# Designed miniproteins, single chains, continued (2), part 3

Each design is a single chain, and the fold is of that chain. pLDDT is the mean over its residues in the fold that is shown.

## One batch from the design tools (miniprotein)

Design m4069
Fold by ESMFold2-Fast:
Structure m4069 (fold): chain A 104 residues (1-104)
Amino acid sequence: MTAEQRAQIRAVLEQNKALLTTPIRLKDGSVTTVFNLFLEVASEHRLRSSEPLSFRDLADRVIAEIADPAAAAQLQALADQIVAIAPDITADELLELMDEVLRS
C-alpha cells in the first residue's frame, strides 16, 4: 500500500482503539480483545496454510467469532473503511499497523 493509505488506515485505527482493546465475548463463551483475536486467527492461518491471507478474509473470520451483534457490526464498519482505503491490504500489513497504533 502507499504511504497515504498507511496514514489514513492509522488514523482510522487510532479512532477505533477502544473497539480493538476492549474485551469482548466470543460465540464459544471465551473473552478476548478484537486485537488478540486478529492475532490468534492470523497465527492459526500461518500454521495451517502457506497461502497469503487478505485483511478482508481475516476480518470476516474474526467477525464470525463475535457473540455481540453490536460489536460485530462496529468491526464490520471498521473493516469496510480499511478495505475502501486499501482494497488489496494483507492481514500482515494491517496487523503491523494495529500493533504500531496500540503501542503508541
Scores: mean pLDDT 85

Design m4070
Fold by ESMFold2-Fast:
Structure m4070 (fold): chain A 68 residues (1-68)
Amino acid sequence: STAEEQLRQQLKVILDHLRRHPDALSLEEAKAVVQRVVDTFVTYEGLPQDVADRLLSEAVRELESIYR
């Protein structure tokens, strides 16, 4: 969906920034940022919760990879 594409793009921008600057945020701060972005798309863009949960899980796995 369009909302899914927009969320994927925003998450990509955040993850790409953190890959270049892993000291910019702690892992917990980074998780909080991606959670907030995902929650915003559910609340305001009508993104289905199951899609949101999947994209959040993917983003969290990528964050854990960046911070290892």
Scores: mean pLDDT 88

Design m4071
Fold by ESMFold2-Fast:
Parts: C-alpha cells; sequence; structure tokens
Structure m4071 (fold): chain A 60 residues (1-60)
C-alpha cells in the first residue's frame, strides 16, 4: 500500500510541471523504492523532505 502510494505520487510529480529539483527528488525516490532499496514508508518520508528542500527550481 505505502509502496504503491509513493510510486504513484513520484510518477505524478515526474509527469507534472514541477521544477527540475522536485522531479530529480521524485525520480531518485522512485528508483530506490522500485529497487527495494527503501520501504514505501521510508520512500514517502524521503520524497516529502526532497520536495520541501527543492520547492523552487534550482539554478543550473
Amino acid sequence: SAREEVLRRAREILASDAGAGQKAAAGEVLRAVESGEVSGEEGMRLLDRGLAQTAADPPA
């Protein structure tokens, strides 16, 4: 359940018009959860923190 929820949320962010930093955070969490490197619950926490830190599109 938590795994499917975080995977869906990360994919929605990647498909949205969110900034590059937010998409990078979502992509990293998606990879880690898909590979089984982290649990769904841990993935949700990492995604929330990544999005909070990258709320704006960072300069290149």
Scores: mean pLDDT 76

Design m4072
Fold by ESMFold2-Fast:
Structure m4072 (fold): chain A 78 residues (1-78)
Amino acid sequence: SKAQAESEIDNARAGAKQLLELKKKGEDVSEYARRLYDAFEKDKRVTPEAAEILAKAAKEVGDKATAKRFEKLAEKLK
């Protein structure tokens, strides 16, 4: 439903914000990014838009491996 899609986008934005905050604090973002990917991959309601938001955030924090995994997930969901 539209409400479910909006909820998934909100969840993705919250995860993106947390990744950026961890990076600003000099914390290891790779563990959190991996956990985000695992959670979203298991959630069969995830949308391409939500995956793309997280891919961009992972790139911005320098976790290119997780960014690539989210990009592939977004393509698979199209």
Scores: mean pLDDT 80

Design m4073
Fold by ESMFold2-Fast:
Structure m4073 (fold): chain A 77 residues (1-77)
Amino acid sequence: MKEKEEVEKELEEAIKALEKAIKEGKPTPYSVGELEQLLRRGEEVGVDPELLERLKELIKEYSKKQLEKEAKKLAEE
């Protein structure tokens, strides 16, 4: 299905962007809400469960990293 393929591609791009953001300590162009919506959309169209789990884990790790970065910035003031 064309819709499934497009959503799968968007999921793979989001995964790559999150992995790069986590590795480089930089923000991703995606908000957490956008990533969670993409995850739900992937579930709706039946994307590979492995990709869905990978995105879910990366969202969790990215959110934690962002909170740690903000806490460190506050402590350095």
Scores: mean pLDDT 76

Design m4074
Fold by ESMFold2-Fast:
Structure m4074 (fold): chain A 69 residues (1-69)
Amino acid sequence: MSAEEKAEAAYQKGLAAEAAGDYLQAGLYYAKVTLDYPDSKYKEESKKKAVEAFKKAGRDDDADAIAAA
């Protein structure tokens, strides 16, 4: 599995968690795309989604950390 395929898989898991209302899990998957796959086409969207998901989960410190990455 390539880095891009791994990024896509993590991004899709984030979308699934978000659809289920699990904003903490969604934020963690989006953060993984942002931090582990910085060259991925999903990075910028995942960064924004991770910040939003962590804020919805009440994890402001995690949201700020990802926004600064």
Scores: mean pLDDT 84

Design m4075
Fold by ESMFold2-Fast:
Structure m4075 (fold): chain A 85 residues (1-85)
Amino acid sequence: SELEEALREYARATDEAVRVMKKIQEALKDPSVTDEEKEKLLEIYKEISRALVEAHRALQAKDYDAFRENLGRIRELIEEAEKLL
């Protein structure tokens, strides 16, 4: 079903987001990471958190278009963070 596929997509995106968010938290504690890079990483962390909330809300509303748009945003933010990590 569409809901079952969306739930699988959400679980994968959440697992990837949590992994990257943990790496960001470690980078924020690392004195070798510049203040400029830390500011960028913190902003990405906040945006990932917001996108996860919006994806969850869309999924609860069964708005699969908005859901997949937010999953796409999460993937873009993960890619951006990994360039800095």
Scores: mean pLDDT 90

Design m4076
Fold by ESMFold2-Fast:
Structure m4076 (fold): chain A 89 residues (1-89)
Amino acid sequence: SYKDQAISKLKDARDTAKKNKSTSTDQDKATQAIKLIDKAIDYAKNGDLQQTILLLNQSLTYSQLAGMPDTVKKIQDAIVLVQKAKDDS
């Protein structure tokens, strides 16, 4: 399902963010981005896809400010999958 694909991509985004945090331009913003992805995963697992999208957009902003382009791309990919899962509901 798109929901399962979205959760998988969110976990990939989280792992990428944790890896990129050590070389980020802003460690505090990188930490906030990771926390928001963790919350988004929990909401997605519970089926609250609207809240998942809101949290991911916040994480996207923090990831961009932290200078984590690979994390930004993974979050964008996850948002597309979450939106598809929501539209199929």
Scores: mean pLDDT 87

Design m4077
Fold by ESMFold2-Fast:
Structure m4077 (fold): chain A 84 residues (1-84)
Amino acid sequence: SLDDLVRAAEEAAEELARELTKELGLPLTEEFVEVVRRELVEHARRVHQLRQEGAPSSEYQELSVQTVERIRRGMLEVHAELEA
């Protein structure tokens, strides 16, 4: 269900934020976890919609690429804000 997908996304957010902050050499903060959680929840909602529409695998692949790019961009924007 959509609720199950959203819950899974929220539960995965802290671990993914930990991995990404470690890769980027950034401290793990609530602001970075929030960026990851928000984008993963949005991703889950879009995946659910694509399933309802019977979308081809290429649409899921493009969505995944866009989600990763949004997360990285959001984290860099938050980092710039926190350092200001």
Scores: mean pLDDT 82

Design m4078
Fold by ESMFold2-Fast:
Structure m4078 (fold): chain A 60 residues (1-60)
Amino acid sequence: MTGREGVAAALESFGLPATEENIARAAELAGLSEEQLAMPTSELPEEVQRAILAAAVALA
């Protein structure tokens, strides 16, 4: 799955709808680039994966 799909899954796991707007807000909060959102989650550094979870929690 892509970084974008990972953000969507994290948002949904914390009760937020995975809308385009919420994904964009979480990505901005986590400091994710468009390239990182398009990358497989397995290719993302641990810090980036952790930042996605933190951003989802902060938005929930």
Scores: mean pLDDT 80

Design m4079
Fold by ESMFold2-Fast:
Structure m4079 (fold): chain A 86 residues (1-86)
Amino acid sequence: SEAARRAAAEALRRRAEEAERTGDPALVEELARELLRAELEQLIEAVREGKVDKEEVIERLRKIAEEADPELKELIEEAIKEIEKI
């Protein structure tokens, strides 16, 4: 539901504020990975529901992966594989 998505986004925002408060780069990096994972899961769901074009999403994700850090690129590549299975 939209309410559940908002609650999840708000929880991630609170964790981002805590990471900034502590000044720990490892916490900021982990939070960035979790945010990307959540966005990718939402995108995979949108493809499954027929809300977006599968091929267009794959091409867009490939372009984003070209500019991404290696760890984030790995998450994007895994999402592409999941979308290709749909």
Scores: mean pLDDT 75

Design m4080
Fold by ESMFold2-Fast:
Structure m4080 (fold): chain A 62 residues (1-62)
Amino acid sequence: MEVVDDITGVPASQLPDRGKIVDEKTGKEVEGPAVFADGRRVASEGSARALRATLDKPLELK
């Protein structure tokens, strides 16, 4: 894949910083291996990186 822009045509990493990801099943913010989801789950490097960066901060456990 060149650039997985299945979301908007822009690298997921450049998507709205405040874009919240909510699991349709639970209705909560998605955490874990789940990628950006907006009516349809998308597995792109950009979206995955954005999710990981967001989750990594609240997961400051070690």
Scores: mean pLDDT 42

Design m4081
Fold by ESMFold2-Fast:
Structure m4081 (fold): chain A 94 residues (1-94)
Amino acid sequence: MELVFSASLSRPDGSRLTVTVVVEGDHATLYINASGGVSVEDVKELAETVLKGVKAKRIDVYIDKRLNSPEVKEALKELAEKLGMEVDIHVVER
């Protein structure tokens, strides 16, 4: 069974964060895209919201270069561990 779920956060300054999850069996793929100013907490909250109903053993997370920080990667790893998922994080350069 395939499941696709997306959530977006938009701010008055034009900043936008979009999180999409695709679930295929026991594997999930998470895409996180940002434009403008987004915080680590924004990423954590939106990713947690999207993953709340997801049951998977493994998750591949794709983040854009703007989100490539130790703090974002740590928050995503902690969230995956809390949800019982093995996580691999990929930075998309383009």
Scores: mean pLDDT 80

Design m4082
Fold by ESMFold2-Fast:
Structure m4082 (fold): chain A 54 residues (1-54)
Amino acid sequence: MLELDLTGLSPNEQARALLEYGEQNPEYRGELVEAALSVADPAERPELEARARA
């Protein structure tokens, strides 16, 4: 599993990239969900959290 290049991505793009990586790598999901929610816009956070918990 390779590192994600988050440089140049918007906060919402970073959040989605982190969630996608967590979906592919369940062992890291907890850490990646926290990271994604910390960078996401508050308005997007509930939907991203629901997606992460699915």
Scores: mean pLDDT 71

Design m4083
Fold by ESMFold2-Fast:
Structure m4083 (fold): chain A 111 residues (1-111)
Amino acid sequence: MDREEALRYGEKGYELGKKGIELATDTLSRSGGLSAYNGGLSAIEGARRGPNLHMGIGGAIAGAGGVYMGRKGIEQAKTQNGKLGALYGYLGGLYAIKGGLANARAGAAAL
């Protein structure tokens, strides 16, 4: 279950972070999307190569960065696409947190 959740949520975080990067018109929104992308990718790789507590926590932290920066990007973006990019970074960050935590739980259970 946790491995499948890590993969599913990681893929969501990765895809949403990627869209956030593509639509971002400012550095903060782009950073949020990139952080979500990296967190999601970490959850995917952890699920594929073997769940790992430390990598799962790292992915969750990256996801939290996506949430924080995406939230600030929504407030600061001057264009509709910039706000949408920041929103994708925020949502991708939430999924990357879920994926990272699922990877961490699966890694802890394997100990």
Scores: mean pLDDT 76

Design m4084
Fold by ESMFold2-Fast:
Structure m4084 (fold): chain A 75 residues (1-75)
Amino acid sequence: SVEEAKKEAEEAAKEAAKASSPEEARRILQGMEDAIAVADELAASGTAADKAAATALLRQFKREAEEIKERVLKE
């Protein structure tokens, strides 16, 4: 569900911020990207209510994931 995807993405973001190595951060961020993909699927193929909720949350998730990628995965 969108709510589950949100929780998974938020947890992955927190863990990625605590990651001590780029490899660890990449694995955690992959989990966040998977959760975002589930929300994308709900936005594309879900009910009208799911589409509205998923679209709103996807914008937040993508911003958070991008910020963490820039901070943690920079060389």
Scores: mean pLDDT 68

Design m4085
Fold by ESMFold2-Fast:
Structure m4085 (fold): chain A 82 residues (1-82)
Amino acid sequence: SLEEAMRAAVDAAYEAALKGLTPEQVEKIARETARKLGAPDEVGEAVGRAAYSVYQRGLSPEEAKRVARETGLEVGRAAAAQ
């Protein structure tokens, strides 16, 4: 499902950001993860950017995971609607 693809892309993007990858690499990983689960590239890219933005806020790991997922799903749905 689109939601399953977005969740996987958020998780992959956030983990990539934690490993010190660039915003461009994070976005690419999110795009490729979403694509494997049948989502459009635009959805994966939007989700990847959102996850990286949340990572930069320096939240606690627990709060960061929650906010990244919520923000990623919201922007991914918006991108899918276009």
Scores: mean pLDDT 80

Design m4086
Fold by ESMFold2-Fast:
Structure m4086 (fold): chain A 90 residues (1-90)
Amino acid sequence: MYEEVAELSEKLEKASKEEKYEEGKEILKKLEELAEEARKKYSLEELKETLLKLVKKAEEEGRELSKEEKGKAILASYAVQLMLREERER
């Protein structure tokens, strides 16, 4: 699952650079669906904590995030953004 999120993010960047807007729209929709599922299952605090723990662990170990950790961080970041957008619109 998390590796899929990382791959979708990479494909979105490539589609944007190659101006393949049809593919970009499908990828964005998939990422938003995955972020909505995370938002429904986890609280804002849990998602923020997950993101902070991943960044802190990589920093403490002096390494880059793995593909799985990158996917998890991307998913948590999108879910947090969706929740903040919803709160702002209220």
Scores: mean pLDDT 74

Design m4087
Fold by ESMFold2-Fast:
Structure m4087 (fold): chain A 91 residues (1-91)
Amino acid sequence: AEALRQQAREHFALSNQYLAQGNYAEASRHFRLGVDALSEALRLQGLDRAAEIVRRYGERSAELLAQGNTSEAGAVYTSGMIEAVAEVIEE
């Protein structure tokens, strides 16, 4: 589980680096890899609903990043993370 969280952090860091360079395709790809790692880490902890929320909103955010729509991508992912945290608190 910790290794997957570390992979997620590294991919999100790379996504931000590519985003700063205007490389939206690579930013989107690394963002997707980070979301996949984070979602799997949540599933391994039994947080299946939170994992599904993170994956669903993460995929939409990655699509927006690939299009260069960074503002909407950030808003979508932030909303998804808030919903995922709410699910964890309810569990």
Scores: mean pLDDT 81

Design m4088
Fold by ESMFold2-Fast:
Structure m4088 (fold): chain A 103 residues (1-103)
Amino acid sequence: SPREKALEILRKTLEKVEKVLDEAKKNGMSLDEFIDKVREVLEQARKELSKLPEEVRKIAFDALDDVEAVLDWLRKNKDKITLDQAREAVLQALRDAISRIEE
C-alpha cells in the first residue's frame, strides 16, 4: 500500500541518518556538517515520497517538517548542545514521524 511504502522510505531514512551519526562521531564532524548531511538525507526522502498519493504524501511531509524543525532548533542552539544530544533529538524526531504514519 502507499502507506506501507511511505513507512519503508522513512525506516530507510532512519537507517541512513543513523549512519550519518556514526560517521559524525567517528570523524569529529561539526554540528553544522552533521545538520547539512541529515538535511540531504531528508531531501532524498522527500523526492521518494513525492511519488506517493497526496493523502500519504501530506502526512509524510508534515512528519519530515517536524524533523526539519528539530534541525533548525539544533543549528540555533549549536553552542549549547553536544553532538550526542543532537543525535538523540534527531533519532527521536524520526521515530515520532514513523509512529505518526503507522497510526
Scores: mean pLDDT 84

Design m4089
Fold by ESMFold2-Fast:
Structure m4089 (fold): chain A 80 residues (1-80)
Amino acid sequence: MKERLRHVAEDMGIAADTLIKRAQELGNEELKKRAEEIKERVDALIAEADSLTPEQLRERLEELLKEMAEVQKEIEKAKE
């Protein structure tokens, strides 16, 4: 159970790196900063994963996924 959640967090870290690159390519420093903050929070969560219950880990991952989705939408809008 926690093993799968840890892999989800690792995948989210990779996705956040992709968002940082896309925001940088757009020249949007605000979106880049938001993506960097998400990456830092994902990395911190991975480091703390063994100290968290599976329920706590899921809850934090869900919050980060929601924030990451918002940044993705804003990057798509910025391509207009």
Scores: mean pLDDT 81

Design m4090
Fold by ESMFold2-Fast:
Order: sequence, then structure tokens, then C-alpha cells
Structure m4090 (fold): chain A 100 residues (1-100)
Amino acid sequence: SPEARIAQLLEEARRLLDEGVRLEQELDEAVKNKADKSTIQKLLEELQAKLAELDELLRELRRLIDKHNAPREVVLEYTKLMARRIALQSQLYLAEKKLK
């Protein structure tokens, strides 16, 4: 059902965001501790890959929300996930700046 698919995508997006936050924390620690460039690059690439996967899920989620006129509670959860994604992207941008 559309409701079950929306619920699944919300859960998958939360999982990817939690993984992304963990990777960002590892990246920030690696940068602060002046870890090898290869270690930092690997974490950066993993975080970028998670953000790309999250963007695809959020795009599909938005499509289903719009198509099925999902209830306000679902729209609010989507909005919270988008805010968390923007925060994570900003942290990634700041980490990349520190590598110059």
C-alpha cells in the first residue's frame, strides 16, 4: 500500500541519517586528530554516498506524499528529515573546508 511504502521510506531515511551522523562524527574526529589523508578521503566518500542514497529516498518519499495526499503528520516527519539532511550537508561542507 502507499501508506506502508511511505512508512518504509521514512524508516530507511532515518536509518541513513543516523549512519550519516555517525560518519560525520568519525570524519570530524579524523580531521581534528590529523588522520591520514586516505582515511579522511574514505570517510568523506562514504558520507557523500550516504547523502546521495538519502536524496534518492527523500525524492521518492516526496513523490508518494504528493501523489497520495499524505496526512500532515507524514509531511511533518518528511520536513524534519529534510532539516536533518541540510544540517548534515552543512557539516560535510565545513569538514571539506578544513581539509584545504
Scores: mean pLDDT 87

Design m4091
Fold by ESMFold2-Fast:
Formats: sequence, structure tokens, C-alpha cells
Structure m4091 (fold): chain A 80 residues (1-80)
Amino acid sequence: GGAELSKKKVFKDYTIDEILEAFKKLDTDGDGTIDASKLGDFLKSLGLNPSEEEINELKSKVKGGKINFKEAIKLLQEME
């Protein structure tokens, strides 16, 4: 038995584990959250080039200026 979620593709060809690695590179505090201002960098680390309009849409869904990993996965799935 392993973590089934780490093997499932949750966004394009990315697994939850690959997205978590990208997220952790931007998690400067190690607390499991990143600033909404880092959403563009997060998306670029996954090979995406989001427009300013797309980034603003994603930021509008963020409360307190930070997102956790679960919220990041949800935002990615909304971009498909």
C-alpha cells in the first residue's frame, strides 16, 4: 500500500507529488502555504505561461493573500 494520490494525474500530466515539489520550492516559510503573488511563478514552474488576467482570476479566489496546497490543486484543475 502506497499513497494512491501520488500516482494519479491531477493536472494535465502532473501527479500530486510533482505539483507538491513545485509548490514546496515557493513555500519560503515551510508552513504549507505560498503567497498569492507567487501563483505566476508556481504556474511557470509547471510549464504554464498564465496571462495577467488569469493570475488575477486565481488571486480573486484567495483569502488572506496565501493559498495552501489543497487550494493550489483546486486552482490548477480550474485552469484545465
Scores: mean pLDDT 73

Design m4092
Fold by ESMFold2-Fast:
Structure m4092 (fold): chain A 67 residues (1-67)
Amino acid sequence: DEMLEKLKEILRAYGASEEDIKKINSMEDLLNYLGKLFEEGKDLDAVVEVLEVFEKLAAGEEVEVPK
């Protein structure tokens, strides 16, 4: 899924580990991971950015990954 791969790249840009990224194999896994970060109160800025990127990608827009 192209959308899932782009969202995983955004998570990498915001410092997600490759081990955590490897656990994300579906949109359900991605949402569960974001929910875990939100519940733990970690990387809330990354969670918000990923959700904004998801909305843009769902609308068919191109998104630049932050460095």
Scores: mean pLDDT 71

Design m4093
Fold by ESMFold2-Fast:
Structure m4093 (fold): chain A 90 residues (1-90)
Amino acid sequence: SVSEVEELFREFEKTKDSSILAEILNILLNSKDLKVKEKALRGLLEIYKKTKDEEIKEKIRELLELVVATAEDERVKELAKEILKEMEEE
């Protein structure tokens, strides 16, 4: 659910635990709810823009590139591509 994704992002901001990013990737690849996946993609962009940690930025970029390469849903791939473009443009 959207609330589960929001809780994962709150926990990530508190803990910086990369296993939470792996759970978000699982949602992006396996969830049947497009709104949940859109929330996850937008949340990753928000973290990317807010963080000063270059390792976290790189992990988010790698995760989004993996979504573009492996997601079965073309809309999710297209949204991930749009997010990657926004990350390049600041």
Scores: mean pLDDT 81

Design m4094
Fold by ESMFold2-Fast:
Structure m4094 (fold): chain A 73 residues (1-73)
Amino acid sequence: SRAAAQIAERAARRMGGEAVIAPDASAEEMAKAVLEAGGERLSPETAAGLRAAGKTGSQTAVAAGAHEAARLS
């Protein structure tokens, strides 16, 4: 969804990275973009959580995980 993509893009920017996410991107694609943007700023636990959210197919879960990752960085 547009909302999930926008939340993930904003989270990536907050972590000092850049991500461009299509509104129709898969949860796995969204998770990958956020992981690339976060890089070394992500803890191993947070990175694993984002990968898991991508695997469930839930864009909302990925967006929520990205927001929390940015808050902690």
Scores: mean pLDDT 79

Design m4095
Fold by ESMFold2-Fast:
Parts: sequence; C-alpha cells; structure tokens
Structure m4095 (fold): chain A 93 residues (1-93)
Amino acid sequence: GPQPSEEAIRKAVEDAEELVKKGIELELKEEDGTVTLTAKFNGKEYTVESELKSEEQKQVYEVLKLLYEGYKLLKEGRKKEEVLKLVLEKLKK
C-alpha cells in the first residue's frame, strides 16, 4: 500500500510530542485485523477500536503506528529532531 508522506510523519511526531508533554500514556495493539488504541490521562481511559477491512483503515493504521513509535522514542527522552530522523529512515527501507 502507499507509504505515509513525509508531511504525515512530521505531523505524527509533533502530535506524539504533545501527548508526551501532557502526560498521556498510549498503547497501540493489533490482533487478528483489529486495532485498539488506548489513551490514559488523569485516571481516565479512552479506547478506540478499528478493523483493518478497507484501504483507508489500513492507511490510518500506518499513521497510528508512526505516532506510537514517535511516542515511545520521545517518552524514552529522545529529542524530537532525533525521533524525526529515525522515523523517516524507516520509510526509506
């Protein structure tokens, strides 16, 4: 399928940085074509589920994977510029 654009990746990393700054905890899971995104903040839990049935849903999942990867790296204390380079390098493979 079509890979996410560099613009979409930059936005995903920026969105991930905002989530980390706000103290939001993310978990992304995929099991048997069902994607679950869980966000935890101030003792509240928000869960969104999607099925990987359409090309549009698959494309959204690719962007969510980039967001979650950026989130993990930023939470480890890596700088935004380093995270952007690492995520962009994964697309060139």
Scores: mean pLDDT 77

Design m4096
Fold by ESMFold2-Fast:
Order: sequence, then C-alpha cells, then structure tokens
Structure m4096 (fold): chain A 93 residues (1-93)
Amino acid sequence: MVEEAREVLERMERLHNNVGGILVTLAALYGVEKAVEELKSRIQNLVDRARELARQANTPEAYELARQTEQIGQDSIQTVDRLAPLIQGVNSV
C-alpha cells in the first residue's frame, strides 16, 4: 500500500516535470483543447488512485503521500492552464 502510494507520487512528479513537453506533443497530434483534456484526465486519475490507496491503507503516511500527489497534480493543472494559451497563441492567424 505505502509502496504503491509512493509509485503514484513518483508518476505524478514525472508527469509534472514533463508537463510542458507532454502538452506540446499532444497538442501537435490532437490540438490544444484535446491535449489539455487528456493531461487533466491523466492528472485526475493519479489523484484518484492516490486517494484510493490512502483510504485502503488508512495510515497517516498514505494520506500524506496522497496530499503530496494532489498538490503536485494541482500545480501541474495550473502549469497546463498557463501554457495552453501560449501554445494556442502561436496558432492564432
């Protein structure tokens, strides 16, 4: 349980560190709107998984790992929302 919660946190941290690159790649393939939806979906899935693992483990450590995952997820969503208009601006003719 705790090890699984740490793996989810590590996945969120990797997503956060690469969020701009992932957004640009997805936007190039599907357009910015779908790229934003896909990234936010991936972030939310990690948050939901972290919360479920915390609920199942029912330990302070697992809840703290879920809190960290949610915080990084929120920061990642803010980064997506900040970058999306800049990517769209490049395509506004």
Scores: mean pLDDT 82

Design m4097
Fold by ESMFold2-Fast:
Structure m4097 (fold): chain A 72 residues (1-72)
Amino acid sequence: SEETKEKVRERLRLLGYSEEEIKRILESLNEEELKELAEGGVKDIEEKARELGLELPFERGVRELEEAVARV
């Protein structure tokens, strides 16, 4: 399932993961998990990444800004 891995790689790259992180993620996922990430919507990808213990880079940035604003 090279096509499935390529789709997941592209989606993770769009989410802001580095190539090294993407490689590690792909090595940790089984075929069913890869297919879910390849075929799912944005929310499905984010939820799956969280289940795998991954922090979404753009979500991290948003949370940092929200925390700064909340302390005003």
Scores: mean pLDDT 68

Design m4098
Fold by ESMFold2-Fast:
Structure m4098 (fold): chain A 88 residues (1-88)
Amino acid sequence: SAELEELRLTLRILEEIYEKFGSKLSEETKAAIERLIAAIRRVIESGDLSREAMDEVLRLAQEAVDLLEKELSEEELKEIVELVEKLV
């Protein structure tokens, strides 16, 4: 489905963020990204697109974004945006 393809794309983006910026990120921020990746993988593997499952993914995504915005510079955040645009 289109929704599952979007989640697979999001997973690839998160894995690339982790690879490129992981050395600059705190253990707390890395753990938040890892939790989000695990949650997305569970949704993809189960096919569970329920409101409850998607709300949990969105909650974890917001947590990861908030932590990334605190640790990364405006220039590094722009690199993430450019990465998203390149993969979409």
Scores: mean pLDDT 82

Design m4099
Fold by ESMFold2-Fast:
Structure m4099 (fold): chain A 94 residues (1-94)
Amino acid sequence: LEKLKQVEEVTDPKKVVDLLIEADENGDKALSSAAFRRLLELLDDPNLTVEDLEYIKEKLEALKEEKLANGDVTEAKLLEFLIQKIDQRIEELS
């Protein structure tokens, strides 16, 4: 509950991706879902740099590989969707 409130208050998408990874490590599906949605909202921030986006992408790619190794194909596809959105944003800023 406390961490769910923290996700809503975070404005740095790098902090949100860290919370997403923490939620996954702890099996907290509610926190994971909240962090995923918050990250989608913050990826449209016009102040994001290519460096910020590359940080987020690297973390999401690592998490995706773990999901695939565990047979969590649906979760891996959701992470792939975020990665593709980040790739598009990096291309727009480059």
Scores: mean pLDDT 81

Design m4100
Fold by ESMFold2-Fast:
Structure m4100 (fold): chain A 70 residues (1-70)
Amino acid sequence: SIEELEKELEFKETIIGLYEIAKAAEEMLAQRNPANKAALDARVAHIDDYIAKLKKQVAALKAQIQQLKE
């Protein structure tokens, strides 16, 4: 149903928000710890990849909801 898809959309947007906060924290740590920057930058890259996948899923859900409302 549209209601189930909207709940899934809201859940995934919440998860993206949490990963965006985690990314900001890792970026801050990378600036503070130059000796560990490469490892911290790698963690940021992994978070970015996961956020990108979730954003693609969110876009697909939004398109599906819009199609059902037409």
Scores: mean pLDDT 84

Design m4101
Fold by ESMFold2-Fast:
Structure m4101 (fold): chain A 81 residues (1-81)
Amino acid sequence: KVKEFVESVKKSAEKRAEEILRRSSPEKAPEARRKAEELRQGAQFVANSSVDRQEALLYTADNLRAIGDEIDRQLEERRRA
């Protein structure tokens, strides 16, 4: 169901964003932000390509977008910490 789907995507994205950011020092934050933007652009491409085709493709698009959003969120938290 929708709630389980959203929570699954968010948890997966959080873990992947953490792994990406572990490889980034504070001075490399711009590279992580570029990666987040690339993931969002990829998500838009997948979503536009899937249209009303398959839930798996929509799940992939949601995952890519969530990872990008989570990278930005974790970068902001690290900046405030």
Scores: mean pLDDT 63

Design m4102
Fold by ESMFold2-Fast:
Structure m4102 (fold): chain A 69 residues (1-69)
Amino acid sequence: ALDAAALAERVREVLERHGVPQEAIDAVVAHILARPERTHLAAAIMARHGVPHEVMEEVGEVVREVLAE
């Protein structure tokens, strides 16, 4: 869906801005594109790749903003 692509792009920008490794970004983006209805599981993927909690919180805010549309 186009909404999933827009969400994935915004999440990628946040992760890139915080210097998250590309393999972690690719894993999160792939999950959002494949299963946008299960975006809450992206938190487990981020945690597995060592993404800091403050970055995960910012991603959560972006997800809430996009899904509120």
Scores: mean pLDDT 76

Design m4103
Fold by ESMFold2-Fast:
Structure m4103 (fold): chain A 60 residues (1-60)
Amino acid sequence: SMQEQLDELIEKVRKAKTVDEAKAYVNEAMLLLAKDPTSKPEDLRRLAQAAREALERLAR
């Protein structure tokens, strides 16, 4: 399902080792959400939160 694919991509964002890797997974997740008519604002908020946390973690 879209939710399972999104959850996997969010997990990959959280585990990303570089900013570029995190951005690649975020872009993939955004394309997934853009193509799925069942996507909700909550899905985008979850992705945005994971992205913020990953970028903060990767800042040295």
Scores: mean pLDDT 85

